# Ledger of designs, part 111: designed miniproteins, single chains, continued (4)

Each design is a single chain, and the fold is of that chain. pLDDT is the mean over its residues in the fold that is shown.

## One batch from the design tools (miniprotein)

Design m15828
Fold by ESMFold2-Fast:
Structure m15828 (fold): chain A 99 residues (1-99)
Amino acid sequence: MPALSPAEVQARLNEAGIKAVKGEELPDAVKQAAIDRAIAILDGKSNLEPKLSKVTIHLKDGKTVTVTRLVSAENLAAMAIELSAIGIADKIEVEEIKE
């Protein structure tokens, strides 16, 4: 259940043009904007119970972004779809924090 519509994802891909097909070739500012939006998706409203989680996003250029947030499975899936559509993420790791 993604928080973003397919049309919204497609609009971002269209704005990035042919470079969106090869996310690693995007300018750093565009990559950062995509990451900021992905984090905003995690902070979004959800009907599922959120759990305190450490989320590590591994970028194709070797950089990592780590955030600790109350995250629902719904918002996590929406974030993964967003990052995959832009093609900048190599992998996403999620660790639930219980204490």
Scores: mean pLDDT 66

Design m15829
Fold by ESMFold2-Fast:
Structure m15829 (fold): chain A 84 residues (1-84)
Amino acid sequence: ALPGLLKDAIEALKAGNEREATILFTAASLVAVGEMLERPDLKEVLEKILKLIQEAMKAYDQGNVDEAIKLLEEARKLAEEAGL
């Protein structure tokens, strides 16, 4: 489930586990893309979630862990509200 992957990614970032965070970012992005193909009714919200994940990865690469966590928490909230 996408919300669970996003929660695990947030926890990995808080723990400073770079390898785990990268794996979970990749998994969440792939799940979001897969859901877009299966659920065209949710395409707009899934595109927003995917963009937030991509922005979180960029923030993390720049050393801004707090911003990365904030972006992933927004993505998780959208995924939960969409019933993903």
Scores: mean pLDDT 84

Design m15830
Fold by ESMFold2-Fast:
Structure m15830 (fold): chain A 65 residues (1-65)
Amino acid sequence: MSKEELLERLEELIERARELDNTVGRVILHEAEQMIEELKKDDSEEMLKRVEKGLENGERTLETL
């Protein structure tokens, strides 16, 4: 997955987390914002894979709520 695709999915995750308006949504929002900042500073293949896993975990959490 490309850096641009990951950033787009993270922004979508942030919007969905914002709609939750609860503690879980706030945690996901903070984690997603942190992943965006990490990707902006380090776009290595290792960082992209790490962010992809974090994104998938956040998306899964939202789906189970």
Scores: mean pLDDT 79

Design m15831
Fold by ESMFold2-Fast:
Structure m15831 (fold): chain A 71 residues (1-71)
Amino acid sequence: EFEERVYELLLKLGISEEKAQRIARFATSLAELGVSPDEIRKQVYEYALSLGVSEEKARAAAEAIAELVRK
């Protein structure tokens, strides 16, 4: 459920299906491990950049995912 919500959010931000799936799985793994929202924001941003996502989209994705983790 959380992974699907992250995936749909990333697609709405204009991130490709392939990259969105990878980022959603990564973010879900961090959330399941109990990583803080602020740390998830940092890790997701770095990971998205490593996949070739633009800085603007990577930042937006990281912020949005961190807010989803805050409940």
Scores: mean pLDDT 85

Design m15832
Fold by ESMFold2-Fast:
Structure m15832 (fold): chain A 62 residues (1-62)
Amino acid sequence: MITDPAELTRQLTLVDGVGPVTAQTIVDHFGDQAQTATPEQLTEVPGVGPATAEKIHALLHR
């Protein structure tokens, strides 16, 4: 698991469709739990749609 919030934010920005603001919002909403969140939970964040949530989930579960 990525335990550094700055590194988690950076990794999230590698997902197509996730900008720095959206990445920071995900970290603020879930913290380290973003790495264990389901795609459905990730869609709770404004700006994260189902396709983007699936990409985030796939990235963090590699």
Scores: mean pLDDT 75

Design m15833
Fold by ESMFold2-Fast:
Structure m15833 (fold): chain A 79 residues (1-79)
Amino acid sequence: SSEAKKIFEEILELARRFIEALEAGDFETAKEISEKITELMEKFGEVASTLSEEEKEEMFRRMREVQEELARVVEKLKA
């Protein structure tokens, strides 16, 4: 549904802002964004069953790309 797609796009936008906050060392902003992502992920779970398999596959692919970027940033912060 359009609602599921809207929630997913909001999650991706927040995930990118979360990564940017971590890179900047702004852990207060990162925490606030993380809480918003958690709320949106809960709402997304409620409507995700309305998505086609093709839409889910594309969304999982895009989420994987963001997760890989996050992993790179976390690795750099540990170094």
Scores: mean pLDDT 83

Design m15834
Fold by ESMFold2-Fast:
Structure m15834 (fold): chain A 100 residues (1-100)
Amino acid sequence: MRALSPEERERLEELLEELEEKVEKAKEASEDEEIKKLAELAVETAREGVESGLRLEAQLAAGVAEVALAVAKLISENEETKKYLDEALEVLSEMSALAS
């Protein structure tokens, strides 16, 4: 398997921190436990991908996390929650692109 370079890993770790911040803001804006669970699943999945140190695993994990956040956004009716989920999805898109 192709390993992440040290520079790619460092950037993915920075993006993971940004993802965690955006997801936390989305969770704070929402009272829906299902949205919170999907948001937590997305962060945990993305983190496992980065921690693997493997390019393909990081890319696939980011894709799975994107699906989880897209579902959270779809079921959310709160515009503030949707805004932070959109920002989190942009971070995941950058993570997926960097790992590709």
Scores: mean pLDDT 85

Design m15835
Fold by ESMFold2-Fast:
Structure m15835 (fold): chain A 59 residues (1-59)
Amino acid sequence: MRRLDEVRRILDERDRVDRDGTNRSNELYKVSPTLGAEEMARRDGEVRRLTREADRVLA
């Protein structure tokens, strides 16, 4: 039960990071393609980290 709740919280955070990061990178691309690409890379890294954390909780 607690493990499932923890996984749900991590997945909710991942979805929030993905959505907010996508919106932010799109805004940055309007100003600078370089800044937009850097934000996309940061978002990808954070999403990947949260996915690994969810896997760890389920292990």
Scores: mean pLDDT 81

Design m15836
Fold by ESMFold2-Fast:
Structure m15836 (fold): chain A 91 residues (1-91)
Amino acid sequence: SAKEAAERAVEGLKEMIKKLAEEGTEQSIKALEKTIKELEYVAENPEEVEREMVAAGLSEEEARAAAEVLAKAAPELIKLAKEALEKAKEM
């Protein structure tokens, strides 16, 4: 389901953030900065994210469920990404 796909995406993003922190390259820093901005957009614009998912072919119910998973996870992911960014800068 779209909800399960969103849940898997959240877990995948957590692992990606961890790896980017460990790499500590200029490219990793840029990737973390982009990820933070994208997550902040999701957290601040959950209704727009839902609309984008419907436009991409999800049903209204699936889009709402997936957007809720992402919006709920976004604050934790933003915190992790910001901590990862500081760690990457120290490498």
Scores: mean pLDDT 83

Design m15837
Fold by ESMFold2-Fast:
Structure m15837 (fold): chain A 73 residues (1-73)
Amino acid sequence: MEIEEEAKRFVEEKRRRAEEDPSSRKQDLIAIAEYHVQASVEAARAAGLPEEEIAALEARLQAQLEALKQELE
């Protein structure tokens, strides 16, 4: 729960900053996405999910992150 609150706060801070400084928006969106991937994988490990399910989750999130990077480039 606290980790999820920290992740939500981080995303909110980065989005607010991107709104105030449009020149950093692309980098901030990528940083938010990278943080979400890492936080989701760590939360899954902390919850005790099998390594096979964690690997599948990580692969899906990494594919989504790569798609986001392609859209922003």
Scores: mean pLDDT 72

Design m15838
Fold by ESMFold2-Fast:
Structure m15838 (fold): chain A 78 residues (1-78)
Amino acid sequence: ALERLVAAALADPEVLADVRLLLEFLREVGEEMGEVTTREEEIELLRRARERFAAAATNEEAKALALAAVDEAIATLE
């Protein structure tokens, strides 16, 4: 999922913009939560960033790829 998202972002500037949006939400939530040191805190960080991204993203293809990548990351931590 992440590898396909990166490949799509390199091919399409609109997908790259949505990747940047996701990374900005990850940074924003990380700053709000402070030091993320536990697996539970890391899952919470990803879930909060995912929710904000899902509400803000407008490109359906990029949104689907990015959400799949985040969901896969959450699954590997569970």
Scores: mean pLDDT 78

Design m15839
Fold by ESMFold2-Fast:
Structure m15839 (fold): chain A 84 residues (1-84)
Amino acid sequence: SAALQAILEALEAGAESASTSVTLPETGETLILEGLRVGEDYLRFVLIDPETGKVLASSELLPLPVSLEEAQRTVAELLEKAQK
């Protein structure tokens, strides 16, 4: 997705974090997807409830650079986890 690619490009360019909105396919609820740089070499994705600021799910550390395919898989797993 264009939004996920934009997050990856921002983090690769040295941004500390980048975020976008994502919609849960089962419920239609909108969440915040945030990509966070962890040190110089790693990235983590988190899903955040925009109403409460609560972290609903977080990924493992991913070594940079992260491919779009790996990021898409990781985000899909986070969305699944947030729905359960």
Scores: mean pLDDT 81

Design m15840
Fold by ESMFold2-Fast:
Structure m15840 (fold): chain A 81 residues (1-81)
Amino acid sequence: MEELRERLKAAFMEAFGMSEEDAERAAELLLKYARDGEVELTPEALKELARFLRDLSPELAEAARTSLTVHYGLSDAEIEA
């Protein structure tokens, strides 16, 4: 789990320009959905992540929306719900 946390933290810092502290919080959020050393990206996990990013800034929410729709197939309605 430590390796997964570090990988998620690095990904958030690189993809979204997040601070290490904010990236660690985002990683902890996704680790609630982790199984067998990987994050189980359910629609619920992705919505919770999108809401967290929205609370940080509108710019991060926009970047996350694009990333989530392209990489995970979520619609804008699913992210906002």
Scores: mean pLDDT 67

Design m15841
Fold by ESMFold2-Fast:
Order: structure tokens, then sequence, then C-alpha cells
Structure m15841 (fold): chain A 92 residues (1-92)
């Protein structure tokens, strides 16, 4: 298990990555609605990178924190998948 200090650091990093993913997905949605497909694609890719980094940080945390934050990661992944589908349909 990580030390209390390392756990606090990892939780802070996790929070930044989850906030970054959510922000990038919001920008992707906005740019998709505006027909700005290249910008939407870039923001989806940036959100995916943040989600993957968040999963790696979460794997280093105690099981109780993994249980707490796993649903948020799954929510963000689902949202990214929905936006990727919409982008693919818009490019067809």
Amino acid sequence: APSPREQARLLAVLGILLAGAEFNLELAEKHLEEGKLEKAKKYIEDARADIEAAREVLAQLPEEDQAKYQPKIEELEKRAEELEKKLKEALA
C-alpha cells in the first residue's frame, strides 16, 4: 500500500487527470456540435490520454480508492466512446 503522503499525492494527480478528461470531453462535444471535426477529434484524443493516465494512477491506490473512483473513469470512457461514435458518423 502507498504511504499516506504518496496516497495524497496520487489522489491529487488523479483529480487533475479526471478534471482534464471531463473538460476535454466537454470541448469535444461543443466542437462536434459546431461541425469542427478536427478539433473534436483532438479533444477526444486528449481526453482518452487523461483517462488512461487516470487508470494508471488509480491502480497504484488502495482498493477503497479504486472502488470509489472506478465508476467515474467508466463514465468518462463511455462518454468518450459515444463522442468517438458521433465523430465517425459525422466523417462518413
Scores: mean pLDDT 90

Design m15842
Fold by ESMFold2-Fast:
Structure m15842 (fold): chain A 70 residues (1-70)
Amino acid sequence: SIEEFVKEEMEKLGVDTFTQGQATDLIMEYTGLSRESAQAVVDIVSGGKDTLTQEQVIEALKMAELLSKL
């Protein structure tokens, strides 16, 4: 699941939040979206903050997956 994937990536990196760059890279790897598209999703979900919680990263991946099907 997306939830388990995000949890495992956070545990692997030893972090409880992602930077915008880390979230953008993760979305690109998971969905195949361009950096520009992935960054737009991150900007929306983060509300302009420099870090994203686990829940926010999960929501960003769900949004990006839907966009990748269009």
Scores: mean pLDDT 85

Design m15843
Fold by ESMFold2-Fast:
Structure m15843 (fold): chain A 100 residues (1-100)
Amino acid sequence: SIVDEVKELLEKAQEELLKALEEEDPELGRSFRSKLQPVRIPEDSSIEELALVLGIEAQEFRELADYLRDVAKLPKAAELAEKIAEELERKAQELRELAA
């Protein structure tokens, strides 16, 4: 289902970022992993609602990238977080076009 595709995309994004964080800063990476919540999306979510979720997640990854670059000083993890945000926003736009 499209809900499952969005869940898998978000879970993959979270895991890729966690692995990059653990490689660049193992202590911070472990801290983030311990606080990670499972991706929860209602099975009956509309395409429009899925696009909104992806847009919100993209914004959160952008804010995380800013933190990682400017505060944590982890440029590799920050670059990955920015790339993830761009991918999620692109998928959100595709879903918005399907819903129209």
Scores: mean pLDDT 86

Design m15844
Fold by ESMFold2-Fast:
Structure m15844 (fold): chain A 83 residues (1-83)
Amino acid sequence: MTTMDEEMRERMLELLDKQVEEIAKKFGLSEEKKEKLLKKAREALENNGALLIDELKGMEATVVSKEEAKAKMEELNEELEKA
């Protein structure tokens, strides 16, 4: 079962494709990395998760849960406040 309308899902996929293309052009990603990023972005959407991009590892992408992404962001903000 899906929580989104089919039309909304289709539009979200179109937006993700466009955003991934813009990122790939901006950072000069290889076609293989662009394809992996696109695949991970679609998987994140389908699993109601978030996409994490590691720029230091050459734009490697990992799909994480929204809760995990939020926890990681809060942890980083807490460390920055203590610094």
Scores: mean pLDDT 61

Design m15845
Fold by ESMFold2-Fast:
Structure m15845 (fold): chain A 78 residues (1-78)
Amino acid sequence: SPSEEARRYAVQGRALAEQGDLEGAIRYLQQGRRLALQSDSPGAPEAAQYLQQAIRAAQQGDTEAAVQYASQARQALL
């Protein structure tokens, strides 16, 4: 499902951010956000918002914020 795929991309995006691969993290988080926006899951709008914040943090080099927002996106997806 789009929700399950979005969650998988959020998990991979977070892992890449933790490894310092912010360019890789951005690519995975962008795919996760696209899938969250296609999801009918109750948590999908919240997850899409957190994924957008994670992308912005990663673009600014804020690894800690990127990891935190990606984790919140993962938790919002059910």
Scores: mean pLDDT 88

Design m15846
Fold by ESMFold2-Fast:
Structure m15846 (fold): chain A 70 residues (1-70)
Amino acid sequence: SSEIEQLQLKLNLYTFVLNSEQFIYDRMVANNRLSAEQIEQEKRVIEQLQEEVNRLSDQLRELLERERQA
């Protein structure tokens, strides 16, 4: 369905962004380039992205399960 296709696309895009932000964050922390305040702010951004990925993943899983059993 078009809804499943749209959710899959959104999930892929958010997952890509999350992985990119996490990679950059890990490298910045390893090189001691961030203040404690900046670390806290970047953690919040990553946590928000993770929550969106989890939400979209759950929605996609439920729609796929309903389509499979319908």
Scores: mean pLDDT 84

Design m15847
Fold by ESMFold2-Fast:
Structure m15847 (fold): chain A 77 residues (1-77)
Amino acid sequence: MREEVEEKARRLAELEAERLRSLPPEKAREEAERIIRGSEEGLALLPSLPLSEEEKEKLEILLRLMKEAAERVLEEL
């Protein structure tokens, strides 16, 4: 289960990174910074959300991978 979630999340993060790289540098930077902020806020709020432990784990994986992808794009700009 966790491996399947990680695979799907990683694929989504890679698609998002490719989308960001297709944008003009200024827009890519703005969107990447927004994704990083949103992911950090989501991760901070995650423990207090009324979700199952399994759903929290899945969301944590997704948010972490999305943040990492956006950070990589920012480093390339």
Scores: mean pLDDT 82

Design m15848
Fold by ESMFold2-Fast:
Structure m15848 (fold): chain A 74 residues (1-74)
Amino acid sequence: EKLQEAVDAKNRAIDEAGPEDRPVVRKILEALQAIVRGDLEKAKEIIDEVMKDPRVSPAHREAIEKLRELLEEM
């Protein structure tokens, strides 16, 4: 289940990156919530904003890519 993969990637990013990455993790969660609600346009907007941030770690980028993949299938 792709939603579970995205959640797992988010939790892993929290554990590895630490509390300073909380804003990025919060954005990932917001995108997930938008997808669950069927607000695909809002989810894409959030994902694109996070992906454009040069400070996003590789782990966070992977989590965002999982969300983007889930979004593309909807």
Scores: mean pLDDT 69

Design m15849
Fold by ESMFold2-Fast:
Formats: sequence, structure tokens, C-alpha cells
Structure m15849 (fold): chain A 83 residues (1-83)
Amino acid sequence: SAAVKKALEALREAAELARQGNLDKAIETIRETAKALESQDEDVAILLKMFLKAAENASKLGPEQAARVLETGLLNLKTIAEL
């Protein structure tokens, strides 16, 4: 639960940064949080790394695409966490 809360916070922050056009900081936020969570919850860390890879790939298409990927990740993880 603590790891999930940290992951939700990181995805929310990253999505906001991406919407502001700061993609590098958005990507770095997820990367650092995933590393920090590896020792606490490996499954949550793996999930964040999947969203990180998707966001990096989407950023090659544009900032709007990267922001949408991060927002989708936040929504999906938030829905799971509220169950």
C-alpha cells in the first residue's frame, strides 16, 4: 500500500510535468521512483518501469502523446489502488 501510494504520487507529478512540457523531468520522476521502490515492492517497480518505457516511446511522437500515456497509467493504477 505504501509503495502504491508513492507510485500514484510519482505518476500524478509526472503527468502534470508532461502537461507543462517538461518531459525530461516527468521521465526522471518515474525512473527515480521505480528505483526507490525496487526494494519495497518489486511488482509496483516493474509496473512503473513499463509506464516509463511507454512514456519514453510516446515522447518520440510528441509531448501530448507522452502526457496521455502518463495520465492513462495514473488512472489505471489509481483504479486498482481504490479496490
Scores: mean pLDDT 83

Design m15850
Fold by ESMFold2-Fast:
Structure m15850 (fold): chain A 79 residues (1-79)
Amino acid sequence: MEVVVETLRFRMELSEEEVRQTAETLLANRELVAELVPEIVAILDARVEGNTLILTIAFASREAAERLRRLLEEHEKRL
């Protein structure tokens, strides 16, 4: 099964500092996140651009990437 690498952008209704803390937490715990989220093989990078969290993620499959993208788009509408 081919691993899919995608860059996802999350605009958060949080301060830049809170988004930065979120990025740092994800990078510090990226191994745990990969274990807890079966769609994610690895978190390769996390960046912050203002209120936007930019994640580069290796997904287990195209289907896994699509599932997580849908969940995150639905969450973004609430954030």
Scores: mean pLDDT 74

Design m15851
Fold by ESMFold2-Fast:
Structure m15851 (fold): chain A 87 residues (1-87)
Amino acid sequence: SVLDQVKELIAEGLERVEELLEENREAPAEEIHRKVQELMDELMKEIEELMEKASEEERKQIKRLFTQFDAQVAHLVAEQIAAQEAA
């Protein structure tokens, strides 16, 4: 289903964010924010294309899933920046 495809994209997106944060562990906050935003923009575009094929119910679930994912990514970025400042 479209919902299952979006769930897989979000799971893969989370792994990509975690890899990006690991690769940029010592990078300035501005660079981390830029790189994460570029990845999130790419993922959003793919999800929007899938939403065009989604049912009304799937579209509602996809919007909730992406909102939760966006919040989770923001939290991971904030934690990494805080950890750099605490070191």
Scores: mean pLDDT 85

Design m15852
Fold by ESMFold2-Fast:
Structure m15852 (fold): chain A 67 residues (1-67)
Amino acid sequence: MTGKELAEQAKKAIEEGDEERAVELIKAMGKNPSMTLQQLIDIAKLAREKGLEEAYKAALEAIQSKL
């Protein structure tokens, strides 16, 4: 799965409210070296807006791993 496909799947999981799947995909994004900091920030914002607290936390951890 490309970084783009991974980000698209994560956004879909967040929009569908599938928090467990979203967390798995976000963790995979954090381990993918082609993922940009901005893409992780966008995912964190989306998770926050949808009220998916665990997905938001996973996105923040992924952001910290890139700093």
Scores: mean pLDDT 81

Design m15853
Fold by ESMFold2-Fast:
Structure m15853 (fold): chain A 74 residues (1-74)
Amino acid sequence: SEMEQIEKLLEEFRKKVKEIADSTPDEKKKQEILDLSEQVIEFLRRLAKEGRLSLEQVRSAIETFLQEVKSMQS
């Protein structure tokens, strides 16, 4: 189903974010990255369940937020 594909995308996003967080030497930035990521996952899951976001929109949102998370390391 589309929701199964979305859940897989959210799981992959969580894994990538954890790798970025684990490589972040600043503990405060690490927590901000992890907290933002959980909020993003919850938000995207909710909108997808409501039929407000397609699979492709979730994919695009994940790419955007992944870039934001990477920029938080600087």
Scores: mean pLDDT 85

Design m15854
Fold by ESMFold2-Fast:
Structure m15854 (fold): chain A 78 residues (1-78)
Amino acid sequence: TLTLSPDWSKIVGKEKASEADLFGLIMQWLVDNKLLDPNDSTVANLSGTLLGKVLGVDSLDINDVRPVFDALLAQSKR
C-alpha cells in the first residue's frame, strides 16, 4: 500500500491504495477524461494534464505501465 502525493490523490481519488488498485484507478481516470487517442486506443494523450505533468510525458502506452509505477513509487510514501 502506497501513501500518494497530493497530485496522485487528485488523479485516483484516494490518499492510499495498493499498486494493483492504482492501475485500475488510473485507467478509469483516462477513460473518464476522454484521453485515449481516437485513432489508437492503446495510446493516452497526456499533454496539458496533471498525469502528464507528474509523469513528465505527453503520451502514455497503456500496455506499458512501468513509467507510471516508477513515477508513483518515486513520488509516494510506502
Scores: mean pLDDT 74

Design m15855
Fold by ESMFold2-Fast:
Structure m15855 (fold): chain A 87 residues (1-87)
Amino acid sequence: SKEEEARRLLNRFLAGRADLETDVPKLADIYVNNEDLGVSFLLGIILKNYGFDITKLSDKEAIEKTFRDILERIRRGEPLPQLKKIG
């Protein structure tokens, strides 16, 4: 289902295993279009916690660029700040 795919994409992203060219655009679509409310909510928290301007909620290209930057930081071993306080 779309819900299972959205959750798998988020899990790959959080593990630093997401593909920059294929998975990141799909995550941006999920977020911009609110295709899965739970995944979109968590992605919004991640964007906010990394200090990026998320006021451009409909700007898919800006969100993709931001997710790519976050993914690179996760791959470098940077923890997801403040998610530990929410979970």
Scores: mean pLDDT 74

Design m15856
Fold by ESMFold2-Fast:
Structure m15856 (fold): chain A 62 residues (1-62)
Amino acid sequence: NAAKQAEADGLRELAEGSRRVVDRTVAEYNAQGKTDQAAAIRAAGDAHVKRLEAEADSVLAS
């Protein structure tokens, strides 16, 4: 189904973009010595990316 493929591709693009933003934000916080905040952002961001990737896989499986 082309519509499901497009939806999954969109979710994967969003996950990739989110990962880049998380990586950049974590690096900036670490550079500022805000290591606890950086760790919290990494944990929350990685969970969000994983959820988007799982949703993309779920769309293709449906």
Scores: mean pLDDT 86

Design m15857
Fold by ESMFold2-Fast:
Structure m15857 (fold): chain A 69 residues (1-69)
Amino acid sequence: KEEEIKKKIDELNKKAEEHRQAADSYLAVAQRHLAEGTPGSLGVARIALGLAEQHRKKAEDYEKEAEKL
């Protein structure tokens, strides 16, 4: 039972890390577009920031679920 819990924690932490990597990728895209400073680039940056926030929230949800085990 304890070994099964450890495996579930590892799986949740791996999913959290994947979402954090996705968030970091979207943040990098947003930073590049913010640096360009055009209205079109600012629009793309806003979308990328929104996607980064969604992925960070999912990562936090997975981490919180792992801590409850």
Scores: mean pLDDT 85

Design m15858
Fold by ESMFold2-Fast:
Structure m15858 (fold): chain A 96 residues (1-96)
Amino acid sequence: SIDDIVAVFREGLERMLQKARELNAPDEVIETIRREGERAIQRIAQATSLEEILAAFLRFAGIVNTALLMNKQYVLLEKVQEILLETGKRIEALAS
């Protein structure tokens, strides 16, 4: 269900925010992850197709990966990419 997909995404977002805080990422980076995550949750909740869910997820991933790279947060980038891959696989499994 869409609620299960939102729950999985929210869990992944919380893990990303926790890792950002643990690694003392700049406040601007943490706020970008939080803000773009909230936007992705809203988009996923309103999605009417699997393609729209995937588009929202990939948009979030692209923005966050770019922000981390531009802020030279390479260790956090590696951890976030791992969480994104795991979260994406869980969303795909729920959608099948």
Scores: mean pLDDT 90

Design m15859
Fold by ESMFold2-Fast:
Structure m15859 (fold): chain A 76 residues (1-76)
Amino acid sequence: MEELKERIREKLKEHGVTDEELIDRVADAFVEVLKKHPIKSPEDVLKLSDEIAKRVPEATPQQLSAVTEFLLELLE
């Protein structure tokens, strides 16, 4: 999980996110939701994105899409 959190942080930074608090909040939210709701299908990734948007309303759709695309790649 620590490795996954760091990879999510890296993806957000690659997409121009410079706010370290925002990066940490988004990464923590993804890891926490993934622990409670394991991803078994692409639909689960979409539900994950919606849940993160509720927990971190400051995150833009573009920032959430970057992490969601990364997670979809991990499912393949």
Scores: mean pLDDT 76

Design m15860
Fold by ESMFold2-Fast:
Structure m15860 (fold): chain A 72 residues (1-72)
Amino acid sequence: GDAALSAELTARATEKLKKVVERAGEIDGVEGKGDATVTVDGDTATLTITVNGQTGTVKSPLSDLQKGLDAW
């Protein structure tokens, strides 16, 4: 894939996810620091979300990530 496109999608997704995690941290019962990281390897995006010491990882096709970001 285009490295410039992958870098742009990674930056956009990371910014969106960090805002979502920060907003979730304001909900009663979800206390603590949240963080989100997006890594792109070829055609696969790996999303790592950490909230209140719990870490979750989701893998998604880059095309699906792009469609999601374009819909927001």
Scores: mean pLDDT 68

Design m15861
Fold by ESMFold2-Fast:
Structure m15861 (fold): chain A 84 residues (1-84)
Amino acid sequence: MEREDKELAVRILALWHEGHSQEEIAKELGLPVGAVSHTIALVSKAVEAKTGKPVSELSREELQRALAEITGFSEEHVRRVIEE
C-alpha cells in the first residue's frame, strides 16, 4: 500500500473518531462516500484486533498508537498527518 493511501486511512479514522459522519469525511477529503465507508470498516477491524476495544472506546492517544502500529508509521508521523 502506497504511503499516500496509509496517510489517507489515518485521516479518515481520526475524523471518524472525532464524530464526523462518513458524508462529512468524504466531502472534506474529496472522496466517494463508499471509499470512506470501506476504509472505516477495514481499519476499525484492524484497530479493534490490535487494541481489544472498538474505536469509539479509544482515547485519541490510543487510536494514534494503534494507527502507527497498523500503518508502520511513527506515532509522531501519525499525529502530524492528523494535525497536518
Scores: mean pLDDT 82

Design m15862
Fold by ESMFold2-Fast:
Structure m15862 (fold): chain A 86 residues (1-86)
Amino acid sequence: SLLSEEAINETLERLDRIEAKLEETGTLTEQEVDELIANVGEILLSDDEELILYVLKVLEKLTKSKDPEVARLAKALAQMLLEYLA
């Protein structure tokens, strides 16, 4: 794995924070969207299937967002992770 356990946990905490923000406000800032993309990239570098599956569950929840741009990005990222696992 290219990621430490601490880096993985930090990435998951950021994803949880983004999800909570979306549920509270219904939207994400451009900075939060960039953080989401970066976090998914870090998880791909972990090469940890269990961690990738956990992130997929978070992304699946985000695909149900009322913000169409966030939902579209979450769907694209989830498809990328599924293709990586195949």
Scores: mean pLDDT 72

Design m15863
Fold by ESMFold2-Fast:
Structure m15863 (fold): chain A 65 residues (1-65)
Amino acid sequence: SAAEEARERMKEVIEEAKPHIASVEESGDTVNITLKEQTIETIGLLIALAGEAWLLGKSLKVTLE
């Protein structure tokens, strides 16, 4: 299904972003990402994550550590 595909793509983006991520946790309808730093690379990855979260009916919440 589209939701299963979006979840798999979200996993792939998280793995790609792993060096820039301090933590990732899902709670209810929100995917919470804590970043180590902000770079042009992380902006692109966050846009991809937001798109996949939207397809899953979830919000993306981003914080800096």
Scores: mean pLDDT 78

